Designed miniproteins, single chains, continued (3). Designs and how they scored, part 76

Each design is a single chain, and the fold is of that chain. pLDDT is the mean over its residues in the fold that is shown.

## One batch from the design tools (miniprotein)

Design m10794
Fold by ESMFold2-Fast:
Structure m10794 (fold): chain A 122 residues (1-122)
Amino acid sequence: MMLRILIVDDDEALRSELAEYLSKQGHEVATASSGRDALRILERHPFDVVLVDVRNPGMTGVELIREVRARHPDIVVVALTSERSQAFIDELLAAGADAVVHKPVPLDDLAATVEALAAQRR
């Protein structure tokens, strides 16, 4: 299935790698370098999935996830993080993330997770 995916990451290299991979999987991909830019893009364009790097400048990942969930309750949210503490993972899920993926990001697992979660909302 073709999904519309927004990638939110301030790391240009990782953002480009994720965008290239997901585009090659047949998805329509847009990117944002900050949480604020992501929220602006989401106001203008429909998306099925948002990938959130939790180190976003100007906003915490938890804060961004809460804002996305409040404004767009039907969007699948996947958090990308290098943090491995149970408390932090639980906070991301409580904020509205549907899944948490640990860095370094296994691209095959990310694509499978995104596709499975989007299918569950159909």
Scores: mean pLDDT 82

Design m10795
Fold by ESMFold2-Fast:
Order: C-alpha cells, then structure tokens, then sequence
Structure m10795 (fold): chain A 60 residues (1-60)
C-alpha cells in the first residue's frame, strides 16, 4: 500500500498529465484524505486519457 505522500505524488502526476494547473492540484491534494486520494487514483488510472481529462476538470 502506498503512503499518503506517495498517493499525493501519484495523483499529482496524473493531474499534470491531464493538464490541471499546479495551484489547483496543490489545493485539491491538501483537501483530500487518504481514502479519497486512493479512490481518485484508481478511477483516473482505469479510464482512457480523454475520460480522465473530463473527470479531472469536473473536480476543479
């Protein structure tokens, strides 16, 4: 199981890849608990890139 810091880094990498701004990424990561971080990573990694981009934009 990944630590909370590893989960944050993994989600940050995904959000950067889908084009989210760094300021919005930092706000989102600081607001989420470990369970939510894991869930979002699983959902985003299971989606095609185009769907992940739409989903990430809906979070912001």
Amino acid sequence: MLSKEELKERLRSILVAVGVREEEIERLLNSLDTETLKKLIEELESMPLAEAQKYARSLL
Scores: mean pLDDT 78

Design m10796
Fold by ESMFold2-Fast:
Structure m10796 (fold): chain A 80 residues (1-80)
Amino acid sequence: SPEAERQAALDQLLADIDALSKAVDEGRLTPEELERVRENLELFRALAQQHWPPADAQRLNTAVDRLLARIDERLAELEK
């Protein structure tokens, strides 16, 4: 069903965000890759509220906000 497909897509996006958070924390991304991810996450954040039910958009944007904060911390570390 479209609802089941939407739920599967939501679960996959949350898993992808979690995997990306781990990659950031483990130092696996270059500063250029971190900046690209940051730009893509900001765009995704804006689009999530337009394309997802409110509760799902909130879950996605909470995960995105956490990841953006981690990227900002990592970029600050790499400036040293």
Scores: mean pLDDT 85

Design m10797
Fold by ESMFold2-Fast:
Structure m10797 (fold): chain A 59 residues (1-59)
Amino acid sequence: MPAAPVLTPREARVLALLLRDPNASLAEIARAVGLSPAAVRRAIRRLLEKGVLKEVRLR
């Protein structure tokens, strides 16, 4: 079994919200986790780099 990628609490919260509502906007995710939209975008980029997400479309 390959090791699971190490996620920060921030990345894990963003991922959980995307799995719950993949159509959520950056602003909605930012509000839900208490982050700026830029911080959410950075967390998504890191999830892509870690191979947790292949591709994400945000509205």
Scores: mean pLDDT 71

Design m10798
Fold by ESMFold2-Fast:
Structure m10798 (fold): chain A 60 residues (1-60)
Amino acid sequence: SMMEDAKEAERRAREIALEAGLSEEDAEKVGKGAGQMVLAGMSKETAVKMGEQEAREAAE
């Protein structure tokens, strides 16, 4: 379901952001963004990749 995909995207993107070295607060924001992208109609895979890119840019 879209809700389950959004929750999964949020969790995955948050984990990726933490692994990239972001703070818990920033990682939570990245995760929520990915979840919102899925709710807006993006695929789970694309939303997670967008979150990963944001995390990498923020970690620079």
Scores: mean pLDDT 85

Design m10799
Fold by ESMFold2-Fast:
Structure m10799 (fold): chain A 101 residues (1-101)
Amino acid sequence: ALTQSGGGTVAEGSTLTLTATSSTDVNNKVKWYKQKPGERRELIAENVKTVPGYERVSASGSGTNFTLTLTNLKAEDTATYYAAAETEKGLEFGEGVQVTV
């Protein structure tokens, strides 16, 4: 399980950092997802690797502390952002944080 923070309302063109912390070491197997209302969750980053189409996104972290940095924010980036850890039980999601641009 991941505890997330760093959401909120931000201006267009801003940079925002989201954080996720785990109570246990997750072997750096953390994925980041973007969820718009009524849509499926889209994978946007895998640990330190950006998914094609999300070049304004970067991910970093290790062990128990992980960050997602969103740069040059646009109104279309308004969404709930979820961190998820790969465990022996499968993919476990944090509670998510809302970002409004």
Scores: mean pLDDT 76

Design m10800
Fold by ESMFold2-Fast:
Structure m10800 (fold): chain A 73 residues (1-73)
Amino acid sequence: EELEKRIEELEKKIKENPNDAQLWIDLGDVYFEKGEYEKAIEYYEKALKIDPNSIVTPFLKKKIEEARKKLEE
């Protein structure tokens, strides 16, 4: 499956570069696409902790809110 291959590649890269916020965002995006919203939120929050002031931060916060909405509604 395309998503499973992407997860494997991202996990390998994160192991080498755990402070690269973009890798955590990409991992969150893959889990969001899989419908695993709790994991997506966890990884998005990890990215926010690494880089709270990036230009992508407003978009990332909106993704977290969307994922929460899917879990509860």
Scores: mean pLDDT 82

Design m10801
Fold by ESMFold2-Fast:
Structure m10801 (fold): chain A 55 residues (1-55)
Amino acid sequence: DREVLERTIELVRELAELAGEDPTLLVDYVRQLSPEERRVFLEYVEGILERARAS
């Protein structure tokens, strides 16, 4: 799913920016995930990001 991939990459970049880290390695990791793994990872990242934004 191209849309899921793009959405996941965008959130990963946002999370890395908040953490003060380089998003490159994490983006490459996401690109290597299966569609199933990517969906699970997206949900996980969304949860972390929501908590971070609440702080």
Scores: mean pLDDT 77

Design m10802
Fold by ESMFold2-Fast:
Structure m10802 (fold): chain A 58 residues (1-58)
Amino acid sequence: MKGYAEALKELAERLKDSPVRDEIIKLGEEAYNSTEEEAKKLFERAVKLAQEAVDKMK
């Protein structure tokens, strides 16, 4: 659980000034209080959002 929350926090810091940054921070907070299985799903969702944001900026 902690590992996924920390990874999401790092991801949010890399997406500074992106509108999805706040959403990724919220997903990280949910992952911290979630089961390992749910935390993994939240992490995958956040990575997908980050990838889409990067693709739209380029």
Scores: mean pLDDT 73

Design m10803
Fold by ESMFold2-Fast:
Structure m10803 (fold): chain A 88 residues (1-88)
Amino acid sequence: EEELLELVRDGIYKSYALKNPEDAEALLNAGRYYLKQGKYDEAIKWYEKAIELDPENAEAYRVLSEAYRKKGQTEKAEEWEKKADEIE
């Protein structure tokens, strides 16, 4: 049941993001899904795509910072958080 719900969520977020590569929120949602699953490197890739699409999206930098923090890369997390603050 729990595993099935996770697989369904994976398919939905990934499919939507792939169909809407120009939608920064779709890319961020895919990244957030992977972050919650502990797939930090995958989450980072989706967040990087969101930043590439919209470099002024402060939220993308904040969630990227969170992903690096969860990986134990605190210095990188602080760097991205600072960049988010500079945008907002």
Scores: mean pLDDT 75

Design m10804
Fold by ESMFold2-Fast:
Structure m10804 (fold): chain A 66 residues (1-66)
Amino acid sequence: MSRSEKLAEILRLIADKGAVTVEEMAEHLGISREEAEELVDHLVKLGFVERVRDPVTGEYLYRPVK
């Protein structure tokens, strides 16, 4: 899977689920947590997704931009 294919798959996963953790992205694509974080941070910089913090768990969730 190319970098472009991984980015597209992450976008699709976020669109399908509404909110996704880095761990869920890593498991879905079969990649490291570090690679998943790099890819999703790139999508945040492009304005396609936003990072929000769950106040209960302290975990970061990624979801589509409003």
Scores: mean pLDDT 82

Design m10805
Fold by ESMFold2-Fast:
Structure m10805 (fold): chain A 107 residues (1-107)
Amino acid sequence: EAEKLYEEGLAYESEGDLEKAIEYYEKAIELDPENSAKAYKNLGEIYEELGKLEEAKEYYEKAAELDPTNATAWDNLARIYKELGKEEEAKEYAEKADANYVAKGLG
């Protein structure tokens, strides 16, 4: 079950076993890609921690695509684009994050 695989990924990540965390998040995505925004976000965070900024960017883009109302995914994109020296794109994604924080109060 995809949910259980995601939870196992979280457990491995909390223990510092990033290799196992990646494996289980990837398995969760494979079984249920439509509900995998959280797994993509967590993969992005792991790859960012490992210094693999281009891979982190791709995972964060998938997370934001699957859950565009989650401000955290847009914040993560803003941060990664800033780290890559892309200030204009970073500002755009920061604005998307801010809009989603504001919209949350109106729902």
Scores: mean pLDDT 80

Design m10806
Fold by ESMFold2-Fast:
Structure m10806 (fold): chain A 78 residues (1-78)
Amino acid sequence: DEVEKDSKRRSLEGADGWVDLGDTYLAKKDYVNAGKAYKDAGELYESLGLYDKAREAYKNAADAYEKAGDYESARKAK
């Protein structure tokens, strides 16, 4: 199904875009927004069955939240 293939491709591009946004916030030391962006990337990767990429994104979210001092959000991302 071409529609399903296009939808999965767009979701992957969206997840990659969230990682790039998270990296941008991390470079600006905006750790709260970095954590949110990585979490959104992880959720999209997980929905696509890309569990290794999801795990990496969630780990980056947890690390960013810990740098922000938001230990509750960091714990939820693990």
Scores: mean pLDDT 77

Design m10807
Fold by ESMFold2-Fast:
Structure m10807 (fold): chain A 67 residues (1-67)
Amino acid sequence: EFEAEVTLALGLIYLGIANIDEKKGRKEEAIESYQKAIDYFQKAIDLGYKEAETDLKEAQERLEKLK
């Protein structure tokens, strides 16, 4: 479904941004981007895209490491 695919893509984009910010030491920016990625992955799962569960878990684990 188009909405689920776009939602997953947004989650992956924010996960990528968060990874870059984390590598650059931009902790606050990385936290914000991981939170956005988590929100999009959760929405993708709610739309039936269960494959996003792995990405959701990765984003959650990385976010916890930064707090």
Scores: mean pLDDT 83

Design m10808
Fold by ESMFold2-Fast:
Structure m10808 (fold): chain A 85 residues (1-85)
Amino acid sequence: GEKKAKEYEEKGEKAYNEGNYEEAIEYYEKAIEALGKKDAELLNNIGRAYYKLGKTEEAIEYYQEAIELDPSYEEAEGNLNFLKK
């Protein structure tokens, strides 16, 4: 449910801020599972964590998926454009 998804998102954000990017990805993925649907912000956050791990190709894929889900999500578009340089 939404409440459980929010708890996982918050744990993912904490892990990301502590530099634990792999743990952040796990929590963001659990948030999507708990939500029962894909979410542009969560996809963007997974992409950011993959980029921090040096996994640029995976980061690009997640940013593209976030933009496809929400074309107005400027942060994901900006992140994608940065990685295509």
Scores: mean pLDDT 86

Design m10809
Fold by ESMFold2-Fast:
Structure m10809 (fold): chain A 67 residues (1-67)
Amino acid sequence: MKKLILVYAETLEEAVKVGRELKEKYPDATVIPVAGLSEEEAEELAKELEKLTGYEVEIVDARKYKP
């Protein structure tokens, strides 16, 4: 099942770091790291991605992620 995972953080480095771990854990998922977004902005982007792709989008706050 195709799944999109949107990883957001204050910095691109943190988002990419967590996104890499998520890609290892879910190799069939498309992981999208983004930086500089608030929680509300990340939720809005995820909603638009879901509409555009038809896939389920999971939102992950890099600061709250526990591997």
Scores: mean pLDDT 79

Design m10810
Fold by ESMFold2-Fast:
Structure m10810 (fold): chain A 54 residues (1-54)
Amino acid sequence: SSLEGTASADGTELTVTGIESEADLEEARRLFGEAGYELVELDRAARRAVFRRR
């Protein structure tokens, strides 16, 4: 996958880039959801999503 994730310094947020399609978003939600993160922000124009640790 071409998805790239960058964690915040404290690990509470994960910024995912490379979201070019709905399928990319669904894969990011699946992968990072399993790691304990939930989607809190989606910027379709920037192809970016922000996840927060549960």
Scores: mean pLDDT 78

Design m10811
Fold by ESMFold2-Fast:
Structure m10811 (fold): chain A 67 residues (1-67)
Amino acid sequence: DPLEAARLAAERALVDEGLTQAENMISKAKELEKKDPEKGKKALDIANQVYTQLQARRAEVDARAAA
């Protein structure tokens, strides 16, 4: 089904963009941790949670594409 394939590709692209943004947040949080360890640690924890959730979503999209 080309329409379903296109939809899954679009969902994959959105998740990949989200992962890139989450990686950027992790990098910024690490820089913040050097200047303000408490705030940087909290920001890093949030960024890691977002990254983990997006990785799980990517796995779901990949599983649907493989089915």
Scores: mean pLDDT 84

Design m10812
Fold by ESMFold2-Fast:
Structure m10812 (fold): chain A 68 residues (1-68)
Amino acid sequence: YVEEAKKALEAGDYERAIELMKKAIDVNPEEAYKLALEVMRKAVEDGDLELFRKAYEVINEAKKKLEE
């Protein structure tokens, strides 16, 4: 999932990247968190509020998993 999410990001397929990051949270929450930060940064640069919100949700879920 992490490698597939990175490829989706490189292709500019942010929706697919978010989907793969959500799946990665249970397996590798630290990498999911890092990838979501990259998507959030890109969303801010592009002014994409919906993408920003989705990436922020992934960050919050990954942090909860890491805090457990």
Scores: mean pLDDT 78

Design m10813
Fold by ESMFold2-Fast:
Structure m10813 (fold): chain A 80 residues (1-80)
Amino acid sequence: MPTPVQEVLRRESIRMANDLQAALDAGASVDELQGIVDDSLERLRRRLREAGASDEEIARAERGFRDAGRTMLTDLRSQQ
């Protein structure tokens, strides 16, 4: 079974992907899409702390989440 940390990461990743797609469909700028990624990262950090994650777990999750967000933005930009 996934840990509470893994569940938070999964939920926030899905939310970020949905927010990015909705914003893109609405004609959002590159700066607006980057803002969604930045806001999602801050929310992830907060949710992980609330779930009792250690600083090490948060740092690891942040790296994976940031890489995922970068990949999503690169893919979305390449579709223009």
Scores: mean pLDDT 79

Design m10814
Fold by ESMFold2-Fast:
Structure m10814 (fold): chain A 100 residues (1-100)
Amino acid sequence: HMEELQRKVEEAKKKLDEIEKEFTKVSNEAYDAAGRLRAEGREELADKLLETINKASDYINKAYELLGDPEKVDEAMKYIEQAKKYIEEARKLVEEARSL
């Protein structure tokens, strides 16, 4: 039981590290895009982009908190998947901003 939990925690930590690297890249692109959108008067798209990236950050932080308890690794994995979803949504919004 404990050996299986340790394996899952190690897998979750590796996935979270990868997601955090992706988040850093997309976050930088999102802040740059949001600044440009606001300068162009496109406040609604800028706000949506920043809300999306902030939601990804919240899920990442919650996953880190949950990984402090090996028994909560499955719950942490669900938060990692949500973070990935919002990172992908943020990438789509950045591409939309670049097309304007």
Scores: mean pLDDT 87

Design m10815
Fold by ESMFold2-Fast:
Structure m10815 (fold): chain A 104 residues (1-104)
Amino acid sequence: GGAAEAERLALEAAREGARAARASESPEAVAAASAAAIAAVGAAAGARIGARAGDPAMAARDAEGAARTAEAAAERANEEGGRYARRAAEAARRAAEAGARAAA
């Protein structure tokens, strides 16, 4: 169902955010990518809780927040870290869309 899809995509976003943090070479890029990874982990946690509680709208909101944080982090990351941060943002946006569809 849509809630399970939102959870899966939020976990994908968390993994891509962690890769962005690891790939970044400058302290500023590492900090930005780490913030994106933390936001994506929060979205994944929200998706899990929302799926179990039957609130896919909550999962969608958390995933949207993670996407915005990952997109902002991508602007400050080095080229490699930026690629992972952008993938995290894409996965978080897909999680938000899946959560929104499940809520409808």
Scores: mean pLDDT 64

Design m10816
Fold by ESMFold2-Fast:
Structure m10816 (fold): chain A 113 residues (1-113)
Amino acid sequence: SMEKELLEELLEVIREVAEESTNPEFRETLERIAELVEESESLDELLEKIEEEIKKAEAEGRDATTNFLRRFRALVLRMKDVVEGRRDWSLEELREGARNALRAAEAEVLAAE
């Protein structure tokens, strides 16, 4: 299905960005996000898991992690728009968009530290 293909592409991009990262804390965050994607059967399920992680990060006062998770949620919502026909992305555009969003989130997390 389109949704399963998007989840598999997202997982691959997250793993690639994690391997390219020289920051151990950001790499661990990406590995945790990869686990959420692997455990999810749908984008809606992934969004539910992301909301739970945001709530936990907020409760723990982890502002940088909370901001990263909100940006990741925004990316997943854009992917949902593709599945629902409100956005026309190729797989290449999705890979590039996801990669750029994750790298931008890393730069913002590092700047906040």
Scores: mean pLDDT 80

Design m10817
Fold by ESMFold2-Fast:
Structure m10817 (fold): chain A 55 residues (1-55)
Amino acid sequence: LEERIRKLEEEIEELYEKMQEAVKAGDMEKAKELAEKLSELFVELLREELKLKKE
């Protein structure tokens, strides 16, 4: 569980940086796609945290 949470946090951080780069470059389509992926990873992170607490 902790290892999966750590991997998700790492992926979120990486995608967030890519999204910021896309925004700075004016690539709004890419920024939008990265934002959607970030949302999915946040949902997965929440699910893993809930599993850890058995909720």
Scores: mean pLDDT 78

Design m10818
Fold by ESMFold2-Fast:
Structure m10818 (fold): chain A 61 residues (1-61)
Amino acid sequence: MEYLTPEEAAEVLDELGLPGKESFLEQGIELPVRFAPDDRSAAGAATVARLTELLRKKLEE
């Protein structure tokens, strides 16, 4: 997987218990983040942390 779709971003929000997942799904908000399939543990964790921080900030606005 090379990018996160709005659906995947909403899944991450739901997993963390953050609000606004429906807004991302309905508005089709895309976040250009990259996953390295070979190094999911390190790259995935870092990418998820960055994504959740960005999503939280957008929801705060």
Scores: mean pLDDT 54

Design m10819
Fold by ESMFold2-Fast:
Structure m10819 (fold): chain A 68 residues (1-68)
Amino acid sequence: VLTLQDIVNILESVKKKYGNDFISPEKLKKFLKENYNLNEITIEIITDVIKEKGGNLDELIKILKDKL
């Protein structure tokens, strides 16, 4: 089970690699599969959340940290 902290750490890593620009869902899924041993459902959830926020990783990270 992924914690909110795990998701925040993943998003921070994505931001560090790609910046705050919108990343394509295909590239994001590949990055998550190659760097994290996550199941496909978890990868879909993370990519959908990033897509809903228009790729603004800073805003998403801030919201998730406020929930911790």
Scores: mean pLDDT 69

Design m10820
Fold by ESMFold2-Fast:
Structure m10820 (fold): chain A 58 residues (1-58)
Amino acid sequence: TPEERALEAAKKLAEAIINGDQKTVDEAERELTRVAIEAGPELAQKAADYAKELIKSK
């Protein structure tokens, strides 16, 4: 589902940022862009906010 894709993209983005993996950051951002197109910008924004919270907690 779009919600599952958003959650996975958020987790992937957070891990990639923590690890300094720019290639995986770019891939996760593309996935979030796809979520925004398919399910709307609110879901993509919520996923991006979740990724920020994951980064803060580590």
Scores: mean pLDDT 79

Design m10821
Fold by ESMFold2-Fast:
Structure m10821 (fold): chain A 73 residues (1-73)
Amino acid sequence: SKAVEYFRKAVEAALAGDFGKAEEYAKKAAEEAPELTETVQRSVVEVVKAVLAGDLDAARRAGEEGIAAIEAA
């Protein structure tokens, strides 16, 4: 799914500290699956919160949970 591919790029950007690119890729993921816009946005926010807290393991788990939620829809 292109939505999953863009969401993975959003997570990678957030983990690198590039929150602007994370938002751009999250928007592209939502454009591929508009019905999942809230799920994509909420999942990216959880990844960013974990990165800002310095917990990269929590950030990766939040990213994995977001991917699973998008794939399950």
Scores: mean pLDDT 85

Design m10822
Fold by ESMFold2-Fast:
Structure m10822 (fold): chain A 60 residues (1-60)
Amino acid sequence: MTDEEREKIKKLLQEFVDELKKKGASSDEILEVIKELIELIENGASLEELKKKIEEILKK
């Protein structure tokens, strides 16, 4: 993973966590979705795949 790619992922995760907190999500709920995103990253998911997953979760 490049440093640029790492920074983009960090921003996406920060925005996602902030949005979940704003919606009143519990710490356990936030941890569960972060685990899913980490698994995707570990399995070689692209930034585009991560964005799509985040958007789908936030729209629900």
Scores: mean pLDDT 76

Design m10823
Fold by ESMFold2-Fast:
Structure m10823 (fold): chain A 68 residues (1-68)
Amino acid sequence: SEEEIKKIEEEIEKIVDEMLAKMAAETDRAKRQQIALEATKKIEELLSQLPKEKAEEIKDKAFARLEA
């Protein structure tokens, strides 16, 4: 189960990395918003598979990167 949690965390980090790269390359504000919404939906779906305590830790870490 620890390996499963790590796999989900790595997948979330990958989604965040891809979202940040796509948003940095996109000049259209509406398209940037769409990229963010699609990525957020995928992250929330992955977080729903985790124990609540771990989901909160990983969510905070992921969204802290988006605020930086």
Scores: mean pLDDT 80

Design m10824
Fold by ESMFold2-Fast:
Structure m10824 (fold): chain A 65 residues (1-65)
Amino acid sequence: EEGKRLVEQAKKLIEMAEKSTDPAEAIDLLKQAIEAAKKAAELGYEKEAKEVEEKAKKLLEEIKK
């Protein structure tokens, strides 16, 4: 259950980052999403966590350009 909550938290953080008009806020939210996804993977939600982490990393790279 904790791993599932971390996946949902990471998804919510990505959604907030996508809606943010502040690049610095978006970057911080995406970093938090990546951290939550890594913790979820350690708890057995590896497939879902990997998908969320990859999405967050892709968005982070686009913002840093």
Scores: mean pLDDT 81

Design m10825
Fold by ESMFold2-Fast:
Structure m10825 (fold): chain A 84 residues (1-84)
Amino acid sequence: SREEADAAVERAREFARRATELEAAGAPASRVTGAALGAIGAGLEANLAGEKAGIKEEAAKRIAEVGEELTGLGGKAAKAGSKV
């Protein structure tokens, strides 16, 4: 359902936030990676739930936002997409 997709996106954001906090605190790479994998897993759940609910594009957009926070891809996208 849409609610399941939204809940999974929020779980992905929470894991992404945790990974960022762990990195900022100088935590071991294994802990940061664990939190990042949690975000990826929740993102996959959100994608599947969004597909079943007919909101795949909306779910994918929200997952992409979480991915940008984890990998800094937002900065790279901004550099590549200053005009299209």
Scores: mean pLDDT 67

Design m10826
Fold by ESMFold2-Fast:
Structure m10826 (fold): chain A 90 residues (1-90)
Amino acid sequence: MADEYLDKAIEALVNGDYETAVEYARKALEIDPENARAHAVLGLAYYKLGKYDEAAKHFKKASEIYRKQGKTNQADVFEKNAKEAEEKAK
């Protein structure tokens, strides 16, 4: 289930295993491509790995999906994270 992969991605992210977090977040998105939380986790993992262009892309996706769901506070957070990642990529 997408939730099982997402939980493993979050556990890996918390433990500092960012490569494993990317792997599991990507597997969650293979099952549910519009999972905002999976995009957020993938963005955070890429950011920690210094892959700022990839991080910005996934933060933008998370923000867009949360905004469509009416979760404006979460959408605003990931929009800010995307802009920060874009600035670091320059």
Scores: mean pLDDT 86

Design m10827
Fold by ESMFold2-Fast:
Structure m10827 (fold): chain A 75 residues (1-75)
Amino acid sequence: MDEILARIRAALEPLVPEYEAALAANDQERIEALRREALRVLREVLREAAEDPSLSEEEKRKLEEMVRRVEELLA
């Protein structure tokens, strides 16, 4: 799980300055676009992580549940 969290942080880190700027400007369109982009990035990282054979059955089930929740948010 810690490795997966580190990958999520690394993947989302480039979006942080843009998100902070959008929040400061109250740019709702940019905020929403960045949120959607972050969810798409999160979904891809979680999908790749769920394919890792070194994960326990419990960790794999939790990752699959998180992917499902992110897909619901993107629908």
Scores: mean pLDDT 78

Design m10828
Fold by ESMFold2-Fast:
Structure m10828 (fold): chain A 77 residues (1-77)
Amino acid sequence: SREEYIEEGLKKLEELLKEGKITEEEAKTAVELLMKTRGISEEEAKAAAGIIWSKLLEEGVKPEDLLKSIKEEAEKE
């Protein structure tokens, strides 16, 4: 459901910030980009960032490359 997706994504984003894998500034940049490219709310964009970044890390993307990788993902149609 939408609620489950948002809850899971927000938790994942919080964990990444606490672990220092992403900074507050990088999170803000990704959220603003996702809102613009996907036409979604700030809450939905935060959840999407958490989900996308967690998936990228699982696929072997390094923490230092997460912002670059999510920008590329956000711009895909």
Scores: mean pLDDT 82

Design m10829
Fold by ESMFold2-Fast:
Structure m10829 (fold): chain A 76 residues (1-76)
Amino acid sequence: MWKLTPLEVRILELLQEKGKASAAELAEALGVSQTTVNRHLKALEDKGLINRLPDGSYELTPVGKEMLESQRKAEA
């Protein structure tokens, strides 16, 4: 199981809801700095849970969707 922070789980949830989002959009939605979001986006990308798109936005990978569902089931 991947060790995800609560903020990383919220990022994955927002990407699932929106289909894709930029770091700036995620920072605004989460109420945190873009620097903080970029750090977590890098960690999630390094884990293969998200992909950076050519337009600078991010999307969930199939593995990222599976990890998000696993985290939700663990809390239910």
Scores: mean pLDDT 79

Design m10830
Fold by ESMFold2-Fast:
Structure m10830 (fold): chain A 64 residues (1-64)
Amino acid sequence: SIKEEISRLILEYMIAELEGDEEKAKQFYEKIRELAEKNPEYKEYVEQLLEMADKNIASAKAIL
């Protein structure tokens, strides 16, 4: 499903960010944005997940 694809991309984005792979993180972020653009019914869902992901990344980086 589209939700499963979004969730997978969000997880890949978070992993890349935590590993410091800026290019890979950017690629996953762009794929997430492209999916939201093509599936506007999921835009709010994507924004909520990205906000949660960014907060989790910031918290994890503060510990690491």
Scores: mean pLDDT 84

